# Ledger of designs, part 8: designed miniproteins, single chains

Each design is a single chain, and the fold is of that chain. pLDDT is the mean over its residues in the fold that is shown.

## One batch from the design tools (miniprotein)

Design m245
Fold by ESMFold2-Fast:
Parts: sequence; C-alpha cells; structure tokens
Structure m245 (fold): chain A 94 residues (1-94)
Amino acid sequence: SMSELERQKRIEELSEQNRILANPKLVKEMAEKAGMTPEQIERLYELAERAAELHKRGKFDESKEVIKLLLEAIKTQNEEYLKRAEELAKKAEG
C-alpha cells in the first residue's frame, strides 16, 4: 500500500499536472527556477502545449503522463525524461 508521504506527493503531483494543462507557460517558470538552459525550457514548453492539446482531444492519460515526465525532467534534470515525453506525445498524436 502507498505510504502517507507517497499519497501526499501523488495529490500534489496531480494538482500540479492539472495547473500546467490549464496554463502550459507555468512549465517555463518552473524550468527557469530550476536553472535549465533556454533550449531545454523551450522544449519543455512545447511538450506542455502538446500535452494540453492531447487533453483537449480526450487523451487524458497520455497528456497527464507527458506532464508527469516533464516535471520529472525538471526535478532530476535528466534528458531521458524529456526524450520519453517526446516519444509518448508523438505516439499519442498519431
């Protein structure tokens, strides 16, 4: 079963995902605060906009997973999460 800390983290994560889907520009502010490069910030913003578009098309699970990967990329600064987000968005858009 999920720990209380994991449950709280999940609730906060879902709330943040919903805010970003409503306003993809929030991902720019988060990435800038994390010290990411202009190129990484632009890629994150593009993917957040693509996730918002998927959400409008009823691709709710895919859109939330893209946002989750973007948040993980910002937290870890690991390029692998950006690549996974790009692949997932492309697959969901096809």
Scores: mean pLDDT 83

Design m246
Fold by ESMFold2-Fast:
Structure m246 (fold): chain A 96 residues (1-96)
Amino acid sequence: MPSAKELIDATVEAFKEALRAGFEKAPAEERAKLQAELNALAEEFLARYGDDKEAQIEFLEKVIKVLEELKEEYPEYAEGLQLMIDELEKQREKLE
């Protein structure tokens, strides 16, 4: 069974891949596959850790880090990504 860290890392990586596919305008079939993989991982995370505040905070912190990395890779989307980071930081503060 994956640890909380392993499941968080897998879900965060799937999220990063789905966003990249969107930014790069990947074929619809590939985007659909990545979205399905992300949805499956997100459902598993919520089922196991939906009431785990510490796991949710770790997940949000890792997503924020990924969004910061994507801002460097896709400067044209930097403003939108920053707005997402700001919103996730507010959500993290509510959990603390």
Scores: mean pLDDT 82

Design m247
Fold by ESMFold2-Fast:
Structure m247 (fold): chain A 75 residues (1-75)
Amino acid sequence: STLEDMREEARKRLAEMGLSEEEADILIEAVEKGEVTEKVIEIILKRLRKELKASEEELEEVREEFERQLKRAAE
């Protein structure tokens, strides 16, 4: 099916980017459902740490901003 083909392609690309199989599955599921979960936020923060060498303070600010946006969207 087209959805399964897209999932397989996305999984291969995410693996090339250094994500684990579990992290790739979490991100794909979030995209398919249109949801942003704590696990998705953790994956983004992990990438920011590795690629941009973001400080712990910067990562905490990004986390707090995502949490504020999620709370606002839930209202």
Scores: mean pLDDT 69

Design m248
Fold by ESMFold2-Fast:
Structure m248 (fold): chain A 98 residues (1-98)
Amino acid sequence: SEIEKIKKETLENMEKRAQEFLKYMEDILNKGKETLSEEDVKELEKIYNQAKLDIENFLRAAKELNGFEVLLFSHYFDQYIDKLKEEINKKAKELEEK
């Protein structure tokens, strides 16, 4: 019961974090569409699509874990999201600088 509650709450938090991050990525992509070439926009779209697939795979994997394992896994998931934010921001700046 306690372990089930921890798992449910952790999964819900991960799903919310994923949705917020994908929205953040979409906002970067939409800004890029205003200022970047069609080729550069496609490069950002590839990063977005890869991130979306990776996130979907993380969420699927998390559902198969117990409550304690999901807690540890959620910390790695957050670290992954933070690294991906750094990478997309760096890439967007490089494309804007030409």
Scores: mean pLDDT 84

Design m249
Fold by ESMFold2-Fast:
Structure m249 (fold): chain A 85 residues (1-85)
Amino acid sequence: MELASVEELKERLEAELKYIEAQVKEAIKANDKERLKTLKEGIEVMIKELEKAYEKYKETDPEKAKVLKEYIERLKEILKEIEKA
């Protein structure tokens, strides 16, 4: 329903992460600087929205908040990969 279970949230975020990682890896291999810039901007927006979701869940659903925090950190690692390219 409208609120995913912790496991459903993990599965969805892992799928999204794999998709983002694949897009970044392809752009790096192609040396597509414009695509990397677009991906970086999109990931930065996603991190801000996820941080807002974390603030909502930290008091009402700490387990979901933890999953969101871990996902945010993994997105930040992807940003570091883009910066190195």
Scores: mean pLDDT 82

Design m250
Fold by ESMFold2-Fast:
Structure m250 (fold): chain A 75 residues (1-75)
Amino acid sequence: SKEEQEKEIEKQVKEAIKLGKELFERGDYETAIAILELGINGIDSFEKKYGELSPELKELKKEAEKLKEEAREKL
């Protein structure tokens, strides 16, 4: 269902942000960007399919994009 896919994406993006932060702290900015991009792509695919994002997915996308930009600035 939409709700089940939404919860799965929320979980995957939260895990991607957590791993991305750990990689950022280690100075592995390129891998952090790659992991965050996977999370963002998952959210974008959900939005394309269903036409709308939950408030939670919108905030997770914002957090992932901000962390990705910070990692990109370190390169």
Scores: mean pLDDT 87

Design m251
Fold by ESMFold2-Fast:
Structure m251 (fold): chain A 93 residues (1-93)
Amino acid sequence: SPIERFRERAREIIAKLKNPKAQEVAEQLVDLLVETIEKNRDKLTPEQLREIADRFIEKLREALKKEGVSDEEIDQVTAELRRIADELIEELK
């Protein structure tokens, strides 16, 4: 399914984070994002789903910064996750 492919791709991106606690927090936020998208996919426009993804990416940035992840690494991981989230939303339309 598109959601299973998204989860697998997200896990690969998160695995690039060497900090296990940062990985755990990122996985939890990705799971919550997926649940939110699934719950709302028939109720919201693609643009509104992207807005939800943007809010989760902002929460992820804050969480990774608290775990001591570098700004460069945060920018890379969040950009990749945002890209695959957009691809998921496109597949679900």
Scores: mean pLDDT 85

Design m252
Fold by ESMFold2-Fast:
Structure m252 (fold): chain A 93 residues (1-93)
Amino acid sequence: DEAAALLARTAAELRAALAYYKGLDEAARAQAAADAAEFLAQAEKTRAALEEKIRAETTPEVAAALLEVVDRLLRLAEAIVNGDLAALEALAA
């Protein structure tokens, strides 16, 4: 199942990102927050168009999985900007 495979891969990548983030010092976490803020700024400009394209160009099941991936990536970036370890751990579950 392509949708299930996409979600499983995203969960594994989020767990790897959490492990990496936990190993960062304060300066590296500040840089990660700056990078995440830039990502969020770019995502805000394109999110609606991307979501429309996903819905138009794929099956409902794959579209739902891709929209979930988009949502999880935005939540990951928000958690990194805020230094919110609890939110990062929840995303990795």
Scores: mean pLDDT 81

Design m253
Fold by ESMFold2-Fast:
Structure m253 (fold): chain A 89 residues (1-89)
Amino acid sequence: LEELARALEEEASPEELKELAKRLFGVELSDEQAEEIAELSRDYRVPVEEKARRIAEILGLEDPERLAELWERAAIDALEEAVRRALAR
């Protein structure tokens, strides 16, 4: 679940998402489902909680709240790293 949250924050490709879903959850995503998840991960107009709920439905996951929490944490970690990198100039 944590690996999925990081991949979503990093805007992983549909191919990468298919591999992660199979490895972590035993779920075989169609190309269409993987593309839908990838598009949701890049759509900043949709709140993370709503994106997590839709992705959990596609993957058959029981806890969209947990996915949303982990995704928010990954986003904060990524922002902290970007700020640290900018300040090192």
Scores: mean pLDDT 78

Design m254
Fold by ESMFold2-Fast:
Structure m254 (fold): chain A 96 residues (1-96)
Amino acid sequence: SDLDAIEAAEKNILTGLQTGDEATFNAGLDTLEELAKKYKVEALLELLEEMRARPLVTTDATTLGDALTVQVGPELALRFDMELGVLYLAAAVESL
């Protein structure tokens, strides 16, 4: 399901940030980009481009929110979380 794909993408982003694996990090971003295009979450597409432009910083953070705060700062991490919530809502509504 698209909800499972979003969850898998979050896991890939966190794993990439924990390990410095750019391929795994980008695989997570690619999945979210496809779903953001499908559900027309334009703000998330803009945030994903900003995340791609930054060099990867490794972290020992165990949550995606904490890892993203290290990678992109608290403001961009919060905006990402909000737009990811919009994507989850859109995918959940389609499942009704």
Scores: mean pLDDT 87

Design m255
Fold by ESMFold2-Fast:
Structure m255 (fold): chain A 79 residues (1-79)
Amino acid sequence: MEKIRRIAELSEQAVRALRAGDVESAKRHYLEALLLAAELQGLDVAALRPSLTAVVDGMDPEALLEAAEETLRAAREAL
């Protein structure tokens, strides 16, 4: 439950940052949420970090907002 709560918190921070126009902070928060989700699933976070960083860095603000809102919803439903 702790990791799921942290994923929800990071996703909320990403959404708030995007609503405030801070795309760089939103990318950082969303990447952290994805890495925690990968860890929760038993995946090798160190191996995935470069690929996930590249994906998140390449996202436009609209796609990032949609992804962060979806991750937030999924995390809240899992609580």
Scores: mean pLDDT 84

Design m256
Fold by ESMFold2-Fast:
Structure m256 (fold): chain A 97 residues (1-97)
Amino acid sequence: ALEARLAEIEKKAEALEKQLDEAGVPEEVKELIVKAKVAQALAALVRELGGPREELLRHLEEAARAALELAELTGDEELRREAERVLELVARERAEL
């Protein structure tokens, strides 16, 4: 059921947030990691359920934007390149709608 899948995503997000807190990750970095992971999980759920393409693209865009901000804070050039690639793919897909 959708409600059960959403509850599992929320539970995993709370567990991740606690793990990052215990590891001493700064609040701003923690918020971006959790946001990216939740958006990725929601995109995967929409894809699995055959939901609307625009909902899938919206969640992928949210995940990529959070990843870009995280890359800027951490200097992770691989994460930056991957996030930029996802944003370009989302823009291209939306142009086809």
Scores: mean pLDDT 84

Design m257
Fold by ESMFold2-Fast:
Structure m257 (fold): chain A 72 residues (1-72)
Amino acid sequence: AAPSPAERAAAAERLYALMMQAYQSTDPAVQQQRIDQIQALVQEMRAKGLPEAELQALIREVQARVAAEVAA
């Protein structure tokens, strides 16, 4: 079954937090750990049956949020 809207929203917020933490970290090892966690979360969403088009749209939306926050 596809993830619920609440599950998708929770995944987007977790992805945003991980991307922000990776960006804000000055330790390359911590940055790599956060990147690994991002990849694991993306694979989890894919495994839960989120359609690829929706997954890519969610990733783009979160990346846009991070870029806007970082630029501010």
Scores: mean pLDDT 83

Design m258
Fold by ESMFold2-Fast:
Structure m258 (fold): chain A 74 residues (1-74)
Amino acid sequence: SAEADALRETALGLVQEIHRLLAKLPPEEADRFRAEVGRVVADFIAAYQAGDLDGMRASVARLEELLARVKEAV
């Protein structure tokens, strides 16, 4: 679906921006954020494979919250 594809593109963009900012953090702190991102991405992939748009939206919201937290850390 067009909405699922748009959510996937949004999630990819958020992950890329988070990883860009993590390069500015100490390695140990960056690794903790990477672990959280990995868990959210796994949830997104599961929702995407199931056609669960609500699950995909929830995962995107969690990535947006993670991005905000990383921005506060840099």
Scores: mean pLDDT 91

Design m259
Fold by ESMFold2-Fast:
Structure m259 (fold): chain A 69 residues (1-69)
Amino acid sequence: DIEKKIAEEQKKFYEDLAAASKDPELKELYKEMAEVHEKLAKGEISLEEYQKKMLELTKKINEVKEKLA
């Protein structure tokens, strides 16, 4: 399934971002993004739950990046 493959690729992408991040808070938020994509790939969360969680995490990541700048 193409959607599952996309979710698995997105998980890896966010795992790589977490590994590359030096800030502990940013690292944890990227790990949470990877976890959300893993749950989506496994069918453990709905698309609506996924969208809500991604918006929340994106907002938090942007707030952390602004503090680090």
Scores: mean pLDDT 82

Design m260
Fold by ESMFold2-Fast:
Structure m260 (fold): chain A 85 residues (1-85)
Amino acid sequence: MSLSEEEIKEYEEIVKRGLEKGKGGVKVKIKTKEGEEEEFLVPLGDEKALEELKKKLKELVEKYGAEDLELELEYVEELPLLKPK
C-alpha cells in the first residue's frame, strides 16, 4: 500500500520517543528503488530537524512514489555501534 501521512507520523513518533528516553539521536535513511539515498540525523531536542524530516519525506513521496520508497531507522542513543574502552 502507498505510504500514508499516518505512516510518516508513526516514524516521527518513534523518533520522538527515542529522543525522549535519553540522549543521542536517530538516523533516518530513505532509499529509492534506484538506489538513491537521503539521510537525516535527528538529534535530541532538535524540533527543526524533525520538521525537516517530515517535509523531506513528503517531497520524496511526490518524486518517487510511496511504493518505491524504503525507510530505515537507526537509533543512536549512546553510540551503540562504538564500544567505549
Scores: mean pLDDT 62

Design m261
Fold by ESMFold2-Fast:
Structure m261 (fold): chain A 83 residues (1-83)
Amino acid sequence: SDLEKAEELIRRADEALRRGDAREAVEYAHRAKEYAMRALETSEDVARAIGLVIRAIGLGFEGGLLARKLGDEEAARLAEEKG
C-alpha cells in the first residue's frame, strides 16, 4: 500500500541521515511524503498518513540542513523545493 511504502521510505531516509548521506535522506524523505499524501487522499489510514507526512517533512528538513553543512547545493535545493 501507499502507507507501507511511505513507512519503508521513512526508514531509509532516517538510515541515510545516520550515515551522513544528505542527498539520499532528502530523496527518500520526499518520496515518503508523496506516498503518505496519496494515502491521505485515498483515506487508507488518515491518522497514520498524517503522522508519516509530518515525519517525512522533518527528515527532509534535517537532510537539507546536513546538505547545506556539506555544501551539497543540489540536495539542499531538493529539500527546499520538495519540503
Scores: mean pLDDT 83

Design m262
Fold by ESMFold2-Fast:
Structure m262 (fold): chain A 60 residues (1-60)
Amino acid sequence: MVEAMREELLERVPPEYHPLIESLSDAQLRALYEAARVNGADEEELAAMIRVVAAPGAAP
């Protein structure tokens, strides 16, 4: 199930963001996937959420 969530996220964002998605833990991936689906996040919003979840300290 987590694998299917990861695949859906990979399909929604450009290849540039794939390494960040692949670095997410199962818990981070589930939280991100649920938040994105509930809020109807677009591609840019999803990319921003991925970056924050994968590396919180990297954000401005």
Scores: mean pLDDT 72

Design m263
Fold by ESMFold2-Fast:
Structure m263 (fold): chain A 87 residues (1-87)
Amino acid sequence: SLEELLSIPGVDEVTARLILATKPTSLTDFPGVTPEDAEKLRSLSKEEILSLTPEQIAELVPRHRHLAEGILSVLRALIEKPELFKK
């Protein structure tokens, strides 16, 4: 639900609504992420993603710096609330 997504650190209402509308199962489904940058982010472990900041995401994928918070929010939602995307 929207409320559950908003409880995740770094997820604002705009990002939460985008996640609910797109229901991404992977980063390649997230609007604006290139396949090359999605591959870099796919190499991250669940533990790494939970500890990362938006600034660190921006360093990993600098061409998408303006989307770093949104990308991190999607990654965390897929890990912490996978049930929202599988059913």
Scores: mean pLDDT 64

Design m264
Fold by ESMFold2-Fast:
Structure m264 (fold): chain A 92 residues (1-92)
Amino acid sequence: MEARAEETRRRILEAAMAVMYAAREAIEAALAADGSLTPEGQRLALEAIREALRAAEEEARRFVAEGGDAAAAEEALARIRADLAAAEALAA
């Protein structure tokens, strides 16, 4: 049980991380001189987190269909959704 839950979480997080890593250079280029997010950097970060959630949801659906742990998948997705909600609150 634990090995399958861990594999499920890892695959979902790797899918999200791949999207975030691809967006990293554009976000870094949009940082202010003090390292804070500019409005453009904040927009790019929000778009990247939303795309990461979509990629994570797709991987979760696929891997659960292949015998992955549905509870572990929902836990991992809930964490990514919480990160998105926190980022959107900072953008408001």
Scores: mean pLDDT 78

Design m265
Fold by ESMFold2-Fast:
Structure m265 (fold): chain A 89 residues (1-89)
Amino acid sequence: MDMSEGLLEATRYGTLGAKAGTGKSMTAGTAGAISAIGGGAEAAFTGKEKEGAKSAYDGLKGGAEGSTGESREYNEKGAEKAKKAYEEA
């Protein structure tokens, strides 16, 4: 029921993306982080690791597409980690 290492890393990168983007007009980076955290929580509480990882991946990918610079890089890294967790689940 605990988050996998990949989902934990995805959540960490999503949070870093949101933090790097934090300020005026940071909605895409923040949305990615929220999706990563939500996916990780879903996996931890429901045991649905694959479903949680997919939710994290979709959110982080969207966050990356809607952001730029360092926030985009962190969201892209988070999406890669979430995708790996999804494939391993």
Scores: mean pLDDT 66

Design m266
Fold by ESMFold2-Fast:
Structure m266 (fold): chain A 65 residues (1-65)
Amino acid sequence: HMTEEKWEAEKEALREAIAAGELTPEEKEAAERILNLTPEEALKLQALETGRSEAEAEAALAALK
């Protein structure tokens, strides 16, 4: 679970940032939404946001349906 491990590490960083209380209200809302994503949604979002090929994102979505 390379992507899952990476996502777990990112969630840890987000939780730390929230706990520190230094986020803006907008950043806090964004972080909380990210933490509430399902693993499937998190993988899709990460595929898009990492600047990977849109073909990879398309293939991931196609694999579901």
Scores: mean pLDDT 64

Design m267
Fold by ESMFold2-Fast:
Structure m267 (fold): chain A 75 residues (1-75)
Amino acid sequence: EELREQAEIEVVKGLKYFYVDGDYEKALEEFQKALQLFREAGDEEGVRFVYRLIAEVYRAMGDTEKAEEAERKAA
């Protein structure tokens, strides 16, 4: 489906920013876009997956509180 495909593209962009570029702000922006698209598609697995990625970005940034919040939403 179109929304899910677009969400997957945003995930790939976020992963590149996170792991390749070390650009945590842009990684979070792309993951937030993916979250919105997965929610619109009704893809609960996709939503949980993206929250796990957001938690990893916040851990890398040293923001433990936001990482824990995102991890709770991934459960």
Scores: mean pLDDT 87

Design m268
Fold by ESMFold2-Fast:
Structure m268 (fold): chain A 110 residues (1-110)
Amino acid sequence: EVTPGLEALARAIAAAVYIHDQELPDNAAEVVRTNLPGLLNYSFSPIEDLTEERALHIVSVLSTRFFANAKNKRYGSLSEFLQNFGVPEDELDSVIAQIDAVAERALAKL
């Protein structure tokens, strides 16, 4: 079952892929899908209770295993995360839509 917490985690992974690869690669949905089970094992909260802030924090910590330029840092929202990595405000809606599409494709394959 796809829960709001699992969706938050998938979106956070997709956002990290975007930032650390500087753009979403063609295989981004497969990268998200492949890493989701590993990241679920590091959730210190029930998946259904996972907030966007907590999902972004978990992914930022664990991205250090998957991405060379990853940082352990806390973010209050997906928009804050993206802006901190240099996504301009006028591009946020477009980038978030791409991240959501990647996350939805990854979740559909679970």
Scores: mean pLDDT 73

Design m269
Fold by ESMFold2-Fast:
Structure m269 (fold): chain A 90 residues (1-90)
Amino acid sequence: MKKYKFKDKSKENLFINLDDSTTITEPALLPYTLNFKELGLTDVKEPEEIDIGQIVGDIPFDKLPYFPRRYILEMEKPEGLPKFFIAPES
């Protein structure tokens, strides 16, 4: 299991809406499409909001879509509800 740290504290509270083909965005970055079926999450109901940390924590980095190192985010979990996002290649 890999843990991620969020370098920008102001962004650690973002929610992500996910489905079988959800686009994950950051205001400064291009959107990324995440496919639950290819990640083996077919038993997960398409949520309105989800913590990407659960997905990333359960799935090895090798099974995630390609990310440039510049856009790999390290996120420190807040004490409350941890929230993450994935940045694409630009």
Scores: mean pLDDT 36

Design m270
Fold by ESMFold2-Fast:
Structure m270 (fold): chain A 86 residues (1-86)
Amino acid sequence: SEELKEVEEVLERVKELLKKYGSSLEQEVLLGVMEIGIAVGKLINDGEFAKELLLKQLEKLIELARKEGKEELAEELEKLLEELKE
């Protein structure tokens, strides 16, 4: 489950970024969706499912960060998105 390890590592980095820059309620809801999706992926042993869900929620987090004027957070999240797409 290389995918599962990769998505868990990216999730931890998302948590660190939200902690560093502060999170809105909307961002915390999206983080909760990511955590649930990864937990489900682990339960069914489907790393591809977990990775696809994380990618989609990362896109939404980036959009929300830009809407909230958090450009540095958006840039760091975009780096994580590109890294995960490889």
Scores: mean pLDDT 84

Design m271
Fold by ESMFold2-Fast:
Structure m271 (fold): chain A 118 residues (1-118)
Amino acid sequence: MSPLEERLARLLLELQGLRGELQAARDRLEAGEPVDVEAVLATGREALRLLEEMAELLEPVDPEAAARLREIARELGRLVAALPGLSREEQLAALREMLRLVSEAIDLVAEVLERRHA
């Protein structure tokens, strides 16, 4: 693998871990269990940092993918900013949307890596 592909693969693995943390938080909230909102915010902020790093790495080689990652990051950032002010029902809806956005970013980066290996 190229140094770019190796770096993207590492960031992708980190993002997959954060998706797992968000999924656990969603599952707890769906079960009526308390969720640590500060922990969810920390996970969301880390996901935003990873998305921006991946977008920066992709900008010179795949500017369309970089732009799409930044669109995902903007929407995720809005959800993260809103989260502390939300009701439990709204927090569950926000967590589901955050998971959808993170999963879309994972699929996008995985597709870029697959195209570069073809």
Scores: mean pLDDT 88

Design m272
Fold by ESMFold2-Fast:
Structure m272 (fold): chain A 65 residues (1-65)
Amino acid sequence: LEEEIEKAREERKKLMKNAIDLGKQAELAFGQNTEEGQSYFRKAQDYLERAAEKTKELGKLLAEK
């Protein structure tokens, strides 16, 4: 259980970091190329959705303690 919680936390942190990094790239790209900005923004949204799923998983694991 504790190992599963740590793994879920690590995975969530990686997903959130990727989302933040891609969000920054989207902001920079929107100033120069709207299509490229939209591409980065869509990728950032995908990572945020994955992070939300990991948050639900982590919540269930923590509730089992």
Scores: mean pLDDT 78

Design m273
Fold by ESMFold2-Fast:
Structure m273 (fold): chain A 66 residues (1-66)
Amino acid sequence: RPDPLEVELALLIIRYTIAKKNNDKEGLKKVLEDARVLLERARAQGHTDLANEAEEIIKEIEEFLK
Protein backbone atom coordinates (compact mmCIF):
# COMPACT_ATOMS: atom_id res chain seq x y z
CA ARG A 1 0.00 0.00 0.00
CA PRO A 2 1.45 3.44 -0.93
CA ASP A 3 2.55 5.66 1.97
CA PRO A 4 0.09 8.59 2.12
CA LEU A 5 2.72 10.88 3.70
CA GLU A 6 5.13 10.36 0.78
CA VAL A 7 2.33 11.20 -1.68
CA GLU A 8 1.38 14.29 0.37
CA LEU A 9 5.02 15.46 0.38
CA ALA A 10 5.27 15.06 -3.41
CA LEU A 11 2.06 17.09 -3.87
CA LEU A 12 3.36 19.80 -1.49
CA ILE A 13 6.57 20.08 -3.55
CA ILE A 14 4.51 20.53 -6.74
CA ARG A 15 2.25 23.14 -5.07
CA TYR A 16 5.31 24.96 -3.67
CA THR A 17 6.96 25.08 -7.11
CA ILE A 18 3.81 26.49 -8.76
CA ALA A 19 3.14 29.07 -6.01
CA LYS A 20 6.80 30.19 -6.04
CA LYS A 21 6.77 30.57 -9.85
CA ASN A 22 3.64 32.76 -9.62
CA ASN A 23 4.81 34.80 -6.57
CA ASP A 24 1.58 33.63 -4.92
CA LYS A 25 2.11 34.57 -1.26
CA GLU A 26 -1.33 33.27 -0.21
CA GLY A 27 -0.65 29.94 -1.91
CA LEU A 28 2.82 29.78 -0.30
CA LYS A 29 1.33 30.41 3.16
CA LYS A 30 -1.18 27.58 2.60
CA VAL A 31 1.61 25.22 1.48
CA LEU A 32 3.63 26.29 4.55
CA GLU A 33 0.77 25.40 6.93
CA ASP A 34 0.17 22.06 5.16
CA ALA A 35 3.93 21.32 5.31
CA ARG A 36 3.93 21.97 9.08
CA VAL A 37 1.03 19.53 9.53
CA LEU A 38 2.89 16.95 7.41
CA LEU A 39 6.06 17.48 9.51
CA GLU A 40 4.16 16.78 12.75
CA ARG A 41 2.55 13.66 11.26
CA ALA A 42 5.93 12.39 9.98
CA ARG A 43 7.54 12.98 13.39
CA ALA A 44 4.66 11.19 15.17
CA GLN A 45 5.14 8.16 12.89
CA GLY A 46 8.96 8.17 13.20
CA HIS A 47 9.39 8.82 9.47
CA THR A 48 12.70 10.70 9.88
CA ASP A 49 13.61 11.11 6.19
CA LEU A 50 10.20 12.56 5.31
CA ALA A 51 10.30 14.85 8.37
CA ASN A 52 13.70 16.17 7.23
CA GLU A 53 12.38 16.88 3.71
CA ALA A 54 9.33 18.66 5.16
CA GLU A 55 11.62 20.81 7.34
CA GLU A 56 13.67 21.81 4.27
CA ILE A 57 10.55 22.87 2.36
CA ILE A 58 9.32 24.85 5.39
CA LYS A 59 12.66 26.72 5.56
CA GLU A 60 12.57 27.50 1.82
CA ILE A 61 9.00 28.82 1.99
CA GLU A 62 9.75 30.95 5.08
CA GLU A 63 12.81 32.43 3.34
CA PHE A 64 10.82 33.12 0.14
CA LEU A 65 8.05 34.89 2.10
CA LYS A 66 10.52 37.42 3.56
Scores: mean pLDDT 83

Design m274
Fold by ESMFold2-Fast:
Structure m274 (fold): chain A 85 residues (1-85)
Amino acid sequence: SPEEKAEEIIRRLDELVEKAQKLLDAGVYDPETIRQIRDEFLRLVREAEEVMKQLTPEQQKRVRDYVSEALLKLDELIAKAAEMR
């Protein structure tokens, strides 16, 4: 269902943010790895936008808020990684 697909996408976004945090904690700052994580994140955001068209306005708001929070966290981690390089 669209709802299950949205939940799966949110879970994958959270996993990417956690992966980025763990890599930074381990001292991994290479731009190749950072680019791959960013590109995968953006792909999931695009998939979320498509799925949201099949959700209620309330569900769309919830998904949008989660995506925004995850993007903010990822951006902060990427900025930190670039600074450490």
Scores: mean pLDDT 81

Design m275
Fold by ESMFold2-Fast:
Structure m275 (fold): chain A 91 residues (1-91)
Amino acid sequence: MEKELEELFEKAYKEGGAVSEVIKANLTKEEAEELLKRLAEKYGVRVEVLHYIPESKKFIIGVTSKEATPTQVAAGALRAIGLYLDELLKL
């Protein structure tokens, strides 16, 4: 998980955009938010837990570069909704 998160954060930083992904972790929502805040500070990006699915222990997270445009941020949010709905359909 941490390595997958680091790769996602590095991608957001290098591309200067916004990305959204599904992460599976045996963490509570609060534990995940704390870990993500720590990693976001390390990489100089913004991170949010957009959706949490406790039944599968999956988190839909958004990672945003400081250089991301409003359009890229909006596109990332729409992707996150799609990822969330896809994961719900798998339950």
Scores: mean pLDDT 76

Design m276
Fold by ESMFold2-Fast:
Structure m276 (fold): chain A 79 residues (1-79)
Amino acid sequence: SELEEAAKKAAEEVIKEVDELKAAGKMTLESGIGLALRGIGEALDAALAHGGSLSDPAAVEAANEAAKHAIEAAKEAEG
């Protein structure tokens, strides 16, 4: 579906940025939190743009994946 593809693509772009910062040794707790919030917002916004809701399962799943990925990277940078 267009909604699922859009939400997933938005999340994947944020996940890619997390991976690039982590690989470069530039990940921080603050950047990880910021990327988690952006990933949530962009996945949910993509779903809304395609006729979905903030509770759409595909959008929520994409938001959670981006947030989890960014938060785990932030925790690793802090520890």
Scores: mean pLDDT 84

Design m277
Fold by ESMFold2-Fast:
Structure m277 (fold): chain A 90 residues (1-90)
Amino acid sequence: SMLDEIKKRLRELTKKIEASTDEEEVLKLIEEMEELVAEAAEKGENIIEVLDAAIEEYERLYNNPKLSPEVKEYLKERIKILEEAKERAK
C-alpha cells in the first residue's frame, strides 16, 4: 500500500540519519523526510496515518542522544506542526 511504502521510506531515512556523523547530511535527510510527508499529504490518502508515522520517526530522532541540541529543537517544532496538521485533518 501507499502507507506501507511511505512508512518504509521514512524508516530508511531515519536509519540514515542515525548512522550519519555529518550534521549537513542529517539536515538534508530531514528535509527529504519533510518532502516525502508533504507529497503524501497532498495526495490526501490515509493522511492521519501518514502524519502519525512521520511524528513517530521524528520522536525517535528527538530521543537519539547523538543528535545536536539544534537539530532536536528543529525536530520538536516539526512534531508540533505535524500534530496541529493531524488535528486539522480530523
Scores: mean pLDDT 83

Design m278
Fold by ESMFold2-Fast:
Structure m278 (fold): chain A 100 residues (1-100)
Amino acid sequence: SPAEKAYERLLAELKDLPEIERVRRLMSFALTFALKGDLEAAKRAVDEIKRIVGNDELAEKFYKILEEIYKNRDDLEKVKQLISEAVKLMNEAVEILKKK
């Protein structure tokens, strides 16, 4: 699928990047594909974030937000709120990596 090719390209680009940059790019990929209706592609990025950050609860919270974005894609106000929550989790992931 186009999502699989995009994910493969992303993984190749991430190989030499710092963990913080890798997580930011994976989170952006997950949000983009949840909005496009590809929750399976979004989950692949979440599983990689889980591996990098080492915080399962944060990764699970992020995935729940992605599921809600996927379900509510036609609700612009709900999607805006969910993206705001996802950005907050992205900031928490960055702070965890800075302390690692």
Scores: mean pLDDT 86

